# Designed miniproteins, single chains, continued (2), part 5

Each design is a single chain, and the fold is of that chain. pLDDT is the mean over its residues in the fold that is shown.

## One batch from the design tools (miniprotein)

Design m4152
Fold by ESMFold2-Fast:
Structure m4152 (fold): chain A 59 residues (1-59)
Amino acid sequence: GKTSEQIEIEEKISKLIEEEKYDEAIKLLEEQKKKYENTNPEMAAVYEDAIKKIKEALE
């Protein structure tokens, strides 16, 4: 299961995307990627993929 903090962050990211606040969503995703980069590379890769998809959708 995910921690309460992880659920809260994912919910906030989803809300930002729904509100079309993509810059804020990307910033939060980049912060999460950096946090997990050395401790959980698989989770960091998920956040990196999400960032890439948002950026590609905006171009």
Scores: mean pLDDT 78

Design m4153
Fold by ESMFold2-Fast:
Structure m4153 (fold): chain A 78 residues (1-78)
Amino acid sequence: MEKAKKAAELAKEAKEGLLNGEISLEEAIKKLEEAIELAKQEPDEVISRAMVHELTELLEKIKSAKNIEEAQEVIKNE
């Protein structure tokens, strides 16, 4: 679960950073894309598939946000 742990940490940094106004939308998207790539490398196929699905869904919702405030609403509804 080393890759899954790193993916979860990056996703947490993206979510918390956006909620606290500490990072931009572009930075959050970059962190989530990196998290998805790490999740894909997880040897446990069940964990990998579940995490890739969850993170990809979150990434697409954040990409559709027009500003930081809309992205924060996406994260609050997770």
Scores: mean pLDDT 81

Design m4154
Fold by ESMFold2-Fast:
Structure m4154 (fold): chain A 76 residues (1-76)
Amino acid sequence: MKEAEKKKEEALKLLKEMFEEIVKKGYSNDEIRERLNELGPEIQKLVDELPPELQEEFKEEADKMFAEMLDEMDKK
């Protein structure tokens, strides 16, 4: 359980760092898709090792982070 929670936090950290990079560099929609395709498999490896309940938590937090990224991009 503790190890799985730590992997969820690691996956969320990678996702957050990617979204911060996207906002900082002002990526286009195409560049965002390319970056997601590059890092998606690495994040998915961590998520695949999680129990279903923690996978749902990851999805909820990831969806929230994605919405926050879009809001930050709209402000620029």
Scores: mean pLDDT 78

Design m4155
Fold by ESMFold2-Fast:
Structure m4155 (fold): chain A 70 residues (1-70)
Amino acid sequence: SMLEEALKLIEEGLKEAKKALKEKGMKAAYEVLLKTEDEVAKLLEKLSPEERAEVAKKWFEKLQEFEKLS
């Protein structure tokens, strides 16, 4: 489903951002996060309001986890 695709993009994007932060630093990690946000945003337009809320919650939870690593 489109919801599962959006949630998967968030999981993989944050995983890549964490790896980039460790290996290449903050700028590289930020570029991965921006790319992930753009890809997720394109999918949000195809989701219901309830599904969008679920995606937004997941995104903010993962960003909070990432911020604690910085």
Scores: mean pLDDT 85

Design m4156
Fold by ESMFold2-Fast:
Structure m4156 (fold): chain A 60 residues (1-60)
Amino acid sequence: MYTFTVEMPSEEGARRGAAAVRENYPDVEVELRGRTVTLRSDGPLTHAIGAALAAIGEGI
């Protein structure tokens, strides 16, 4: 099992990141606690991590 935990710069960013992973990677378990997002999966999390981080960076 793979686990990744990241603290986002804001609660809004954390919420957007968690939503992006849930929408695009339904097999990934997402836990949201304030600004902290924890991802768990039986497979590699690289793509899910990328999606979570991209969701907070929409500025272009």
Scores: mean pLDDT 75

Design m4157
Fold by ESMFold2-Fast:
Structure m4157 (fold): chain A 45 residues (1-45)
Amino acid sequence: KKIISYAPNTLYSVRGGVVPNSSFIGYDADTVLTKYGPDIDFTVG
């Protein structure tokens, strides 16, 4: 299973908005893609 590593206190860009790092705590890559869909951008802002 592919794990995504997140920096604390980081925001991630998504199409149409910004998602805080706290939204991804405890999630792996599959769970994040299932919940937020393919429009998520893991570019740190």
Scores: mean pLDDT 47

Design m4158
Fold by ESMFold2-Fast:
Structure m4158 (fold): chain A 85 residues (1-85)
Amino acid sequence: AAEKLAEARELYALAQEHALKALEALEAGDLEAARAHFERAAEHLRRAMLLKAEVAGEDLEEVERRHRETVERDAALLDEMAAAR
């Protein structure tokens, strides 16, 4: 349990790092770099959330479904921004 939470903390930190890089890329107008960083952030966050959910006794399929919906929504926003340019 403690070991899974430690791994989750490291994955949350990696997700935050990539999310910040994605925001900096958006500020620079680099939508391709922003998309790549958001995708990496989303993958690290997904792994962290699943590890946390296992320890908390949450429904893993529900957690993964919720994460997928968030990623799809964020991807759609980036597609909309690209289409508006």
Scores: mean pLDDT 79

Design m4159
Fold by ESMFold2-Fast:
Structure m4159 (fold): chain A 77 residues (1-77)
Amino acid sequence: SEAAARAAAARAAQEAALVDTARTIVELARAGAAPEVLEAMRAVLESQLEAARAEGAPEEVVAALEEALAAVRAALA
């Protein structure tokens, strides 16, 4: 149906945006963002990763979130 096709397109767009956001967070962590910013990003990434796994998000989305979370944790260590 048209509604199902539109829902699928919206989901794909959200997943692409989430991957792009995760990539941006990796760059910010590498650039030496302030610890307070990194701590806020860690909390958001942990929440997003839990939601992505619960909803059965594509492997690429889960991997991007895991890489971003690892980068933030490394920058905070």
Scores: mean pLDDT 85

Design m4160
Fold by ESMFold2-Fast:
Structure m4160 (fold): chain A 94 residues (1-94)
Amino acid sequence: SLEEKARELLEKALRYAKKYNDPEVQRIVEEALADPSKLDEAIQKLRELRNKYREEVKKNRDKNPIEAMKNAFKAGAADVAINYLEEAKKLLDS
């Protein structure tokens, strides 16, 4: 079913967040899994978090390249989670 496929996408987002050890991304995705009505809120929170990581990359690129790289990985992980949640939303809104 479309609901089963949407749930599989949310589970993929959660596994990806766990792989990159970002507890805030994990929490946001788990909230969407528990309550589908929070999916839009979860997507918005992840976009805000991704933007914060991207700003940290910009701030640290010249001063602390290792910190910049860590934030770049976190931004990438958040972006992948956003894509899975957006696809899940499309299925549920169909």
Scores: mean pLDDT 85

Design m4162
Fold by ESMFold2-Fast:
Structure m4162 (fold): chain A 66 residues (1-66)
Amino acid sequence: MKLLITFKGTPEKQIALVLQLLGEDFVTVTRVSATTLVVTFKGSEEKQQALINFLKSQDFVTVTEL
């Protein structure tokens, strides 16, 4: 599964989220632009669903399932 993540708001929140995602061993993160990432999931569905739910709860990102 792939997610398109588009940042809005402050660079501080963007940096924190990118560092969190880069720390995860079950995702691959590809930066498409200064404000856009593609996240590719590998590993367990439980970890994938937890991360998707977390990302969708954030007010500073838009999450699109690819």
Scores: mean pLDDT 78

Design m4163
Fold by ESMFold2-Fast:
Structure m4163 (fold): chain A 73 residues (1-73)
Amino acid sequence: GAGRRAAEEVERLIAEGASAEEVARVAQNMLDMAATLGLVSEEEARRAAEEVTRAIAEGDYERALEILRSVPG
């Protein structure tokens, strides 16, 4: 699903040493794209993006990946 693909890309960026800002930007863009394609609602995508951004800001990448994997689509 869309959340799983976002989690895979985010995990790859973390492994490559990407900045927290870059990781958050990519996660948000992938969630926005999923909403645009109708895979998730705009409300669900926004909520997930807010939660993921918070987890990344706190350095909790495991939590960020769990949130992304929980996104339907």
Scores: mean pLDDT 84

Design m4164
Fold by ESMFold2-Fast:
Structure m4164 (fold): chain A 106 residues (1-106)
Amino acid sequence: SIKEKLEKIEELIKEIKENKKITAELISELQELLSFASGLGTGGEGLVLRYIGMLIDFALKLGVPLSSDPQEIAEMFEKAPEELKEEFLNEILKILEELKELFEKS
């Protein structure tokens, strides 16, 4: 259901804003939302590519291997300097807000 996905996006946005943390569970839920969005056409496909590009950029900045595994991404975030953590949080928030807009028009 689109309504259930919109509610999940709002929950994830609130969690990030309040806790300023990335968990494996949060990444898993984001990746499920992105997988669904990829079926909605070029807008969803663009968000998936943006997410992948963000992960590549962060892996390079931290000098760690690239991973799509939620647990490894969460560990990458936890080991990052505060400036890179803020950048990661802000980019995830932008992706979630754009996912919300995409699902609202679907």
Scores: mean pLDDT 86

Design m4165
Fold by ESMFold2-Fast:
Structure m4165 (fold): chain A 61 residues (1-61)
Amino acid sequence: MVKYPELSEEQKERLAESLAALARKYMGASEAQVAELRERLLQAKTEEEMVAVVREWAAAV
């Protein structure tokens, strides 16, 4: 693909919930850290932006 479409609000919410759950389970993140990640993910518009948010957040945890 030469360009990724913007995620729908529903797709973005589902992906954010999934990533937050994985962060808690595998990274031992606190509930506050998971909530912050989820909030940041919901502000992203594309999957690429969500991946960037996860990478930045993971580097801080």
Scores: mean pLDDT 73

Design m4166
Fold by ESMFold2-Fast:
Structure m4166 (fold): chain A 86 residues (1-86)
Amino acid sequence: MEEEAEELLRKGREYFNKGDYDKAIEYYQKAIELAPDHPVAPEAYYLLSRAYLAKGDIEKAKEWAEKAMELDPTLGFNALLLIELS
């Protein structure tokens, strides 16, 4: 399960890099659902925040950034800064 969750995050990043933010979000959410207690969860929340920001959904981006902040203050702070600068 842990290895599969990491693979889902990798696929999500590939879609994000291609500009397919909807597919990226789908894969990041699958990674969280498969392994919610895995160390990849804070990174997945951070990446969800970035994907929603790229789509222009600032409210969703903030929600996921705050979630990332609860698990990793540095990742969450960086996500919130990107939203504020947008």
Scores: mean pLDDT 80

Design m4167
Fold by ESMFold2-Fast:
Structure m4167 (fold): chain A 102 residues (1-102)
Amino acid sequence: GGYEEAAKGGAEAVKGLEEGDEEKAKKGALRMGEAAAAGAVGAAGGAAMIFAEALAKGMKKGAEGGAYGLVRGAEAGIEGARGAIAALSRDPEGAAAIEAGR
């Protein structure tokens, strides 16, 4: 699934950063972003859209710091998406939308 591909891309990006391989870090970050965006486009659910939006915002902000910033931005986007999903689960309207998507 798209989230599994996003996780694999994230792992590759982190490994690239640890090895000092900027090209590997950039490829991993792009793969993570593309997989997340593709998953959101294919899904009719709010959770997927929130994930894609948070990831896109994180990547856009991170791009200002180059490859390292792009990966850190994507990580922040993923954490933001997790927080947003948790907040929706506590909001009655958001909880109803999640239930409708089960």
Scores: mean pLDDT 57

Design m4168
Fold by ESMFold2-Fast:
Structure m4168 (fold): chain A 78 residues (1-78)
Amino acid sequence: MKEELEKKKKEAEEKIKEEKEHFEEAKKEVEKEYKEKIEEAEKKSKEEGEKKEKELKIELESIRKLEEEGIKKLKEEA
């Protein structure tokens, strides 16, 4: 019985790691995309650049919340 609990814990840890890696990749993609958009916006005006930086922060916060919800669900299922 103890061996079954250890196996379930390891499987849960692996799923949490995969979830974290998935969201890390999503964050990197968003940051890369917004870096180009920010550079283009800054060429137009400082205010447009600041607006794009704010949009990036909102997108990253949304991804962080989804990551937290995903991890919470995995912990509740374990």
Scores: mean pLDDT 78

Design m4169
Fold by ESMFold2-Fast:
Structure m4169 (fold): chain A 59 residues (1-59)
Amino acid sequence: DEEMRLRREAILEEASAGVYEIGAAVSRLVGDEELKRKYEELAREYREKAERLRRELEE
């Protein structure tokens, strides 16, 4: 069930990216530029990881 594990991990990484994207948006609204930058970086990292895993699942 390696394929099912990879699919689950890809979904979790995408969900994490989404949560950090929301966190960045909220941080922007309250004027916390440092927290916004950290959340944007984390969202990008998780999205890149999810894209890599999803590409593996397509093959």
Scores: mean pLDDT 82

Design m4170
Fold by ESMFold2-Fast:
Structure m4170 (fold): chain A 51 residues (1-51)
Amino acid sequence: ERRARLATLPPMERAALQLYRDHGLSYKEVGEKLGISEETARRYVRRAEEK
């Protein structure tokens, strides 16, 4: 792929990804730690995992 679009992830999305991957937390637990819903945590993790 081409590196024409390099996006810096918001801190919240990056934090969600770290909690999910590094700590092995569920989406619910990530949401609890970040003060957001499980659905929002899931979206943030998915956004951060974008290629």
Scores: mean pLDDT 71

Design m4171
Fold by ESMFold2-Fast:
Structure m4171 (fold): chain A 60 residues (1-60)
Amino acid sequence: GALEEAARRLLAAGADPLAVAAALAGALVAREGLSPEEAKEAALAAGFSEEAAEFGARAA
């Protein structure tokens, strides 16, 4: 979706993967109503590492 595309662009620009994963997971939970587990899966699908996706889901 649009949030995952924005996250990929931030990663390409050199943003910190843990910060981007946390922002993406939080936005998916708050705006799209995803569970933290679904937000982790979306982060993995967007190209984040397992560590970054796990961190983001826990922060959400």
Scores: mean pLDDT 78

Design m4172
Fold by ESMFold2-Fast:
Structure m4172 (fold): chain A 75 residues (1-75)
Amino acid sequence: MSARELVEEMVRLVVEAMRARLAGDEARAAALLAEAARLAEEALAKASEEEVLRWMEEALAAREAEIRALIAAAA
């Protein structure tokens, strides 16, 4: 995977972890967050912090409606 693809997959896993928590699956949420952290470390090994943060912002923006719906469901 490219560093950008690692960041996009990391954001996907974080969103899936939010969904797992809402479903009451804490074990799955923890596993997804652990994998997301591993992908973040790999991305930072391949690219600058500035590039990783930019790609994170882009990936989060692409999922904004989904993230907002999950936050609303958690409230």
Scores: mean pLDDT 85

Design m4173
Fold by ESMFold2-Fast:
Structure m4173 (fold): chain A 83 residues (1-83)
Amino acid sequence: MKKPLTPEEIIERFLAAVEADPGVTPEQKELARKMAELARKLGATPEQVVNMVRAFADQIARENPALKERVDALVKEIEELAK
């Protein structure tokens, strides 16, 4: 946590958290994997990966407000790791 993560490490942390969350649907997990794969192929920076995670979290919270607390916590964790 005391060093900034690489884009790949941020992506792995994001995917692990999404996959571990029982409130996230299989379709939402597939979307997260597709977004991560696109970020890898495009060579996204750490800031761009953080923005991707924020966009995903915002969309999920809008579709299912019960997940808001969990996705907000994930965004905060990813932002701290990307510093």
Scores: mean pLDDT 79

Design m4174
Fold by ESMFold2-Fast:
Structure m4174 (fold): chain A 65 residues (1-65)
Amino acid sequence: SMEETKKIQELLLRAGKIASEILAKETDPQQRQHVINLVNELSKKASDRDLEGMEKLIEELEKLL
């Protein structure tokens, strides 16, 4: 649905903001790669329209903030 598509876009924007904040301060290459991997997995969940999976990955990103 259009409402579901809007929610997916909102979650992607939220994840992008959090990841950008982490990567702006993180200097460890392995931790930076971990954040990138979480964002890539979140993009996969978005393609699958897995809103619950997206929310869980955003929670993992928020723990790194």
Scores: mean pLDDT 88

Design m4175
Fold by ESMFold2-Fast:
Structure m4175 (fold): chain A 80 residues (1-80)
Amino acid sequence: MPSVAEVTEELLAWVEANREKLSPEELLEEVFARVEAAPLSDAEKLEVFFTVLVAMYERGLLSEAQAEAAVARLAAWLAA
């Protein structure tokens, strides 16, 4: 079973490999899809999502509005 740290590092490596090839929206869509498919608990998925979103924002890959939209999507997913 992959750990939260392993999944986070794999996603961050994937984002870095594709940051110049894909739009921020395409990067986010793939990150959401990969985390949702990961064999992790809901709490672990939340931790991975926030860690990756924060890293993308800190690296300048996301605007404030894009980061806010991603957090809103995550909140909607958790409420379902």
Scores: mean pLDDT 80

Design m4176
Fold by ESMFold2-Fast:
Structure m4176 (fold): chain A 89 residues (1-89)
Amino acid sequence: SDIEKAIEYAEKAIEAAKKAGDKVTAEYAEKALEYLKKAKETKSIEDLQKAVIYLEEAIANAEAAGNKEAAEYLKKALEYAKKALEKLL
């Protein structure tokens, strides 16, 4: 499912951010992952919207840090999170 792909890419982004020592990106990505997992369980539009916000914050921080690998995984997570959200709206 789209939400499962979003979770997978968010987990890869967290690994990339931690490997690069980018603690801020990792923190926002971990918050995004928390809400993606909640949304998968609850089917909550609100939890998905929160995940999208944290993914966008994580992307901004990864790009500012020059962490291209984390940024690309986060962009994929955001793409799938938005697809999951569109299906519910």
Scores: mean pLDDT 88

Design m4177
Fold by ESMFold2-Fast:
Structure m4177 (fold): chain A 73 residues (1-73)
Amino acid sequence: SKSQQLSQLQQQISQGMQNLIQAVQNGDTQKEQQYSQQISDLVRQLLTDVIGHSQDQADSAAKTVITYAKQKA
């Protein structure tokens, strides 16, 4: 159900953020772009399909998450 989808998406986003941090630290621009896109898609799915936020709110949140991960690299 929605609760299981929420849990799975949160785990996938967390893993994606760690992968993005590693890609940035390694200077792997291809993987950085790949993981950034994956995080954006997962955050959009979580916030719009599960929580019911607007697409604009989801896009804003995705940019925040990606920026935060890159700053931690």
Scores: mean pLDDT 84

Design m4178
Fold by ESMFold2-Fast:
Structure m4178 (fold): chain A 91 residues (1-91)
Amino acid sequence: SALETVIRILERAIEAAKAGDLEEAIERLLLALATLASMISNGVGNQEKLREAAEHVQRAIEALEAGDVEAAIEHARRAIELLREAQREEA
C-alpha cells in the first residue's frame, strides 16, 4: 500500500540519519513528504493523521537542516506511528 511505502521510506531516513548520512536522510524525508502531500491532495486515507504525519516529516527535515539529528529521528518516528495507526483503521 501507499502507507507501507511511506513508512519504509521514513524507516530508511531514520537509518541514514543514525549513520550520519544526512543528505540521504533529507532526500528520503522529502520523498515521504511528497508522497504524503499527494495522498492528502487526492483525499486518500485518514486525512487528519496524514496531515499530522506530514507536519512531523516537515519538522524532521527542519531539525536535520539545523543539525539536530536526535529531534529529526523523534519526529520521523512519530510520523511512522501516526501512519501505522492510519493503516490499522483500514483493516
Scores: mean pLDDT 87

Design m4179
Fold by ESMFold2-Fast:
Structure m4179 (fold): chain A 62 residues (1-62)
Amino acid sequence: MLTVIDGADAVEVEAVRRWLEENPELAERRKPVFDLKEQEELAKRNEEARKELEELVRELRA
């Protein structure tokens, strides 16, 4: 493709997601190993754990 235009609108993404929900058997056949929402939650938890460790280090130095 010579030009790249945004062809993946949010509406199309949601339509595909809804179609997969209506056909769970097809989705389960080759279910992806990752989930974007789950990965975002993991990243958030890692950041919270990191902040907690920094607080502990500060308390130990005090």
Scores: mean pLDDT 57

Design m4180
Fold by ESMFold2-Fast:
Structure m4180 (fold): chain A 56 residues (1-56)
Amino acid sequence: MVEEMKAALERHYAVAREYDLPLPSPATVRLAAEAAGLSEAEREELVAHAERLRAE
């Protein structure tokens, strides 16, 4: 699941950058991970991935 969510984030960030749309914040990503029922470790992994994507 977490790998699928990371791939979905990568696609979302690519589209958002192409169309100059707001990028999902780490807080929004954390909420989405909690709603998806991810463990604390999986949630932090997804948030860290989102932070890396924002830095690129």
Scores: mean pLDDT 77

Design m4181
Fold by ESMFold2-Fast:
Structure m4181 (fold): chain A 94 residues (1-94)
Amino acid sequence: MEEQIKVLEEKLPSLSDEEKAAALTTIGVLYDAAGKLEEAIEYYEKALELAPEEEKWITLRLLAETLREAGKKEEAEKYLEEAKKLAPESVVFN
């Protein structure tokens, strides 16, 4: 896991903003899977700054799930509502 994160971080300066957003979201997912919720939140927030509008809902949903796991239920609900507003009508939120 740490080696995968390091490889992604080393590639970030050479990526486009869209590719960088995807890589930052992936790093967030890897930290979440490792139980490092605060680090996961930080990387999701960085990804949102660069993500295309049509893809932001994916990162917002992941951020909301991680915030809920971290016990930040009110913040999680706020980001989940934002994700629902940006998501295509075909997407169902559980």
Scores: mean pLDDT 81

Design m4182
Fold by ESMFold2-Fast:
Structure m4182 (fold): chain A 56 residues (1-56)
Amino acid sequence: VPRVELEVAIHEVAPVISKKFGISVEKAKEIIREILEELGRVPSGEELIKRVEEKL
């Protein structure tokens, strides 16, 4: 997946993760970026939530 598409996904999802887990938007972006780099692809919303929970 091109880097531009990954950054767009992070921008759209980070506020949702921030609200769900009570963390800052910047922290959510950091965790999401790590997950995307580990997977090498854009995960489903459900998979992303599980991976974020594992990182916290």
Scores: mean pLDDT 74

Design m4183
Fold by ESMFold2-Fast:
Formats: sequence, structure tokens, C-alpha cells
Structure m4183 (fold): chain A 75 residues (1-75)
Amino acid sequence: MIETENGVLLKDPTVEEAKALGVNVAGPGLVIARLPKEKMEEASKIPGVVQVIEKGDTVIVVARAEAYEELLKLL
């Protein structure tokens, strides 16, 4: 897990880590990020991103492992 003032990034999240971000999928090969809403469009363009969910002033990004390095740049 990586956490900054700009968000959270989880690689191979546990069920409890995923649930804390409102996500019901977890495990190896999965990446989950919580980012500010202004990053939504940029995040959605990253290869390997499969879902982007708006949550008020934040977005939850569900992605495959290949998206990890690009999502990390948004934190």
C-alpha cells in the first residue's frame, strides 16, 4: 500500500483493504487506487484500467497490474 496526501494505491489488495475503499474485488494481479476527482480523466486513459467509479470528491480506480506504475505517478 502507498498512501500520500493525494490518494491511496493498493497492489494485490486483501479483501479488507479493498472493502475499505468500497471495492468488492481483491487479490493478485489487481490494483486499486483512490484519487482526487480531478484525476479521473487522466486515470481512465491508463492502459490496464478496467473501471473508474466517482465517489464524491474522489474516484476509485480498479485496474490490472500493468497500470500500477502510471497510477503511482498520480499520487
Scores: mean pLDDT 81

Design m4184
Fold by ESMFold2-Fast:
Structure m4184 (fold): chain A 116 residues (1-116)
Amino acid sequence: MEKVEEVRELGKKALEEPEKYLPKLVELLGSEDEKVREAAKEALVELALKRPEYAVLPIALLLSSDNEKIREAAEEIVLELAEKDPELAFEIVRKASEFDPERAKEVEEKIREVLE
């Protein structure tokens, strides 16, 4: 299992080199260790806020991942983004609707609930 400290370091590296480290953070969203998953979610939220040009499409695709833990983590990332930057959260959902319109609608309804 990855150490939480190592996941946080990967998050910092992803801000500098998103194309290289984003796939590693995505893998950690599927970790069996809840603290590792939480650290990976925090890193991806930060990446989306600072480097949306690299994060929007990957996060949108993760909402429909075949891995349940990754799907749930991606939803939590989008809901946290909705509280910090609602326009960015809706941009991710619009992108997701190009691949999975039903899943995108479910997440959009949850965003509206969070913003009420």
Scores: mean pLDDT 86

Design m4185
Fold by ESMFold2-Fast:
Structure m4185 (fold): chain A 55 residues (1-55)
Amino acid sequence: SPADTIVDQLLESQRQFGWSPEEGVASLEGLLATATDPTVRAALRRARDEMRSLA
């Protein structure tokens, strides 16, 4: 799904830039605060939950 692709890209970016899980969660929460599209919001929530599982 488009949401799965977005999640995979966000996790790959986190690995490439070396963000801590805590920094990743904070960034995703910031994006969620401004996102209005339901598909984008679902992808960001899923990515945030994945980041939390790595902490």
Scores: mean pLDDT 73

Design m4187
Fold by ESMFold2-Fast:
Structure m4187 (fold): chain A 73 residues (1-73)
Amino acid sequence: KWREYFEKGWKALQEGNYEEAIKYFEKAIELNPKNPSAYTMLGYAYYKLKEYGKALDWFIKAANIYDEEVKKQ
């Protein structure tokens, strides 16, 4: 269930456990690849780890997924 992993990732992110947060958000994306929020949270976790290039890549992926989902509605 992707939402459970997303919630665990969000909690890990709030606690400063950025590497744990990344693992949970990756699992959330694996179960629901069309959720742009999980991609945004991955970008934010990488940003907190100061991996700015990876953060930017994930934010761009989130924007693309958001655009695709909006177009389907």
Scores: mean pLDDT 80

Design m4188
Fold by ESMFold2-Fast:
Structure m4188 (fold): chain A 56 residues (1-56)
Amino acid sequence: SMIDEAIAELKALADELGLTPLQREYMLAVARGDFDRANELRRKISEETLKKLKEE
């Protein structure tokens, strides 16, 4: 189906960009229109990013 193909392409793009599994899940949640899940994943991504910056 078109949607499965689009999801597969987004997953490949996430790998190409070197995104984390968490960032990949975020992209898929947005693509599916699951914005509640996307918002939760976005918070976790921000927390991980800040954690890395603080360890600089």
Scores: mean pLDDT 78

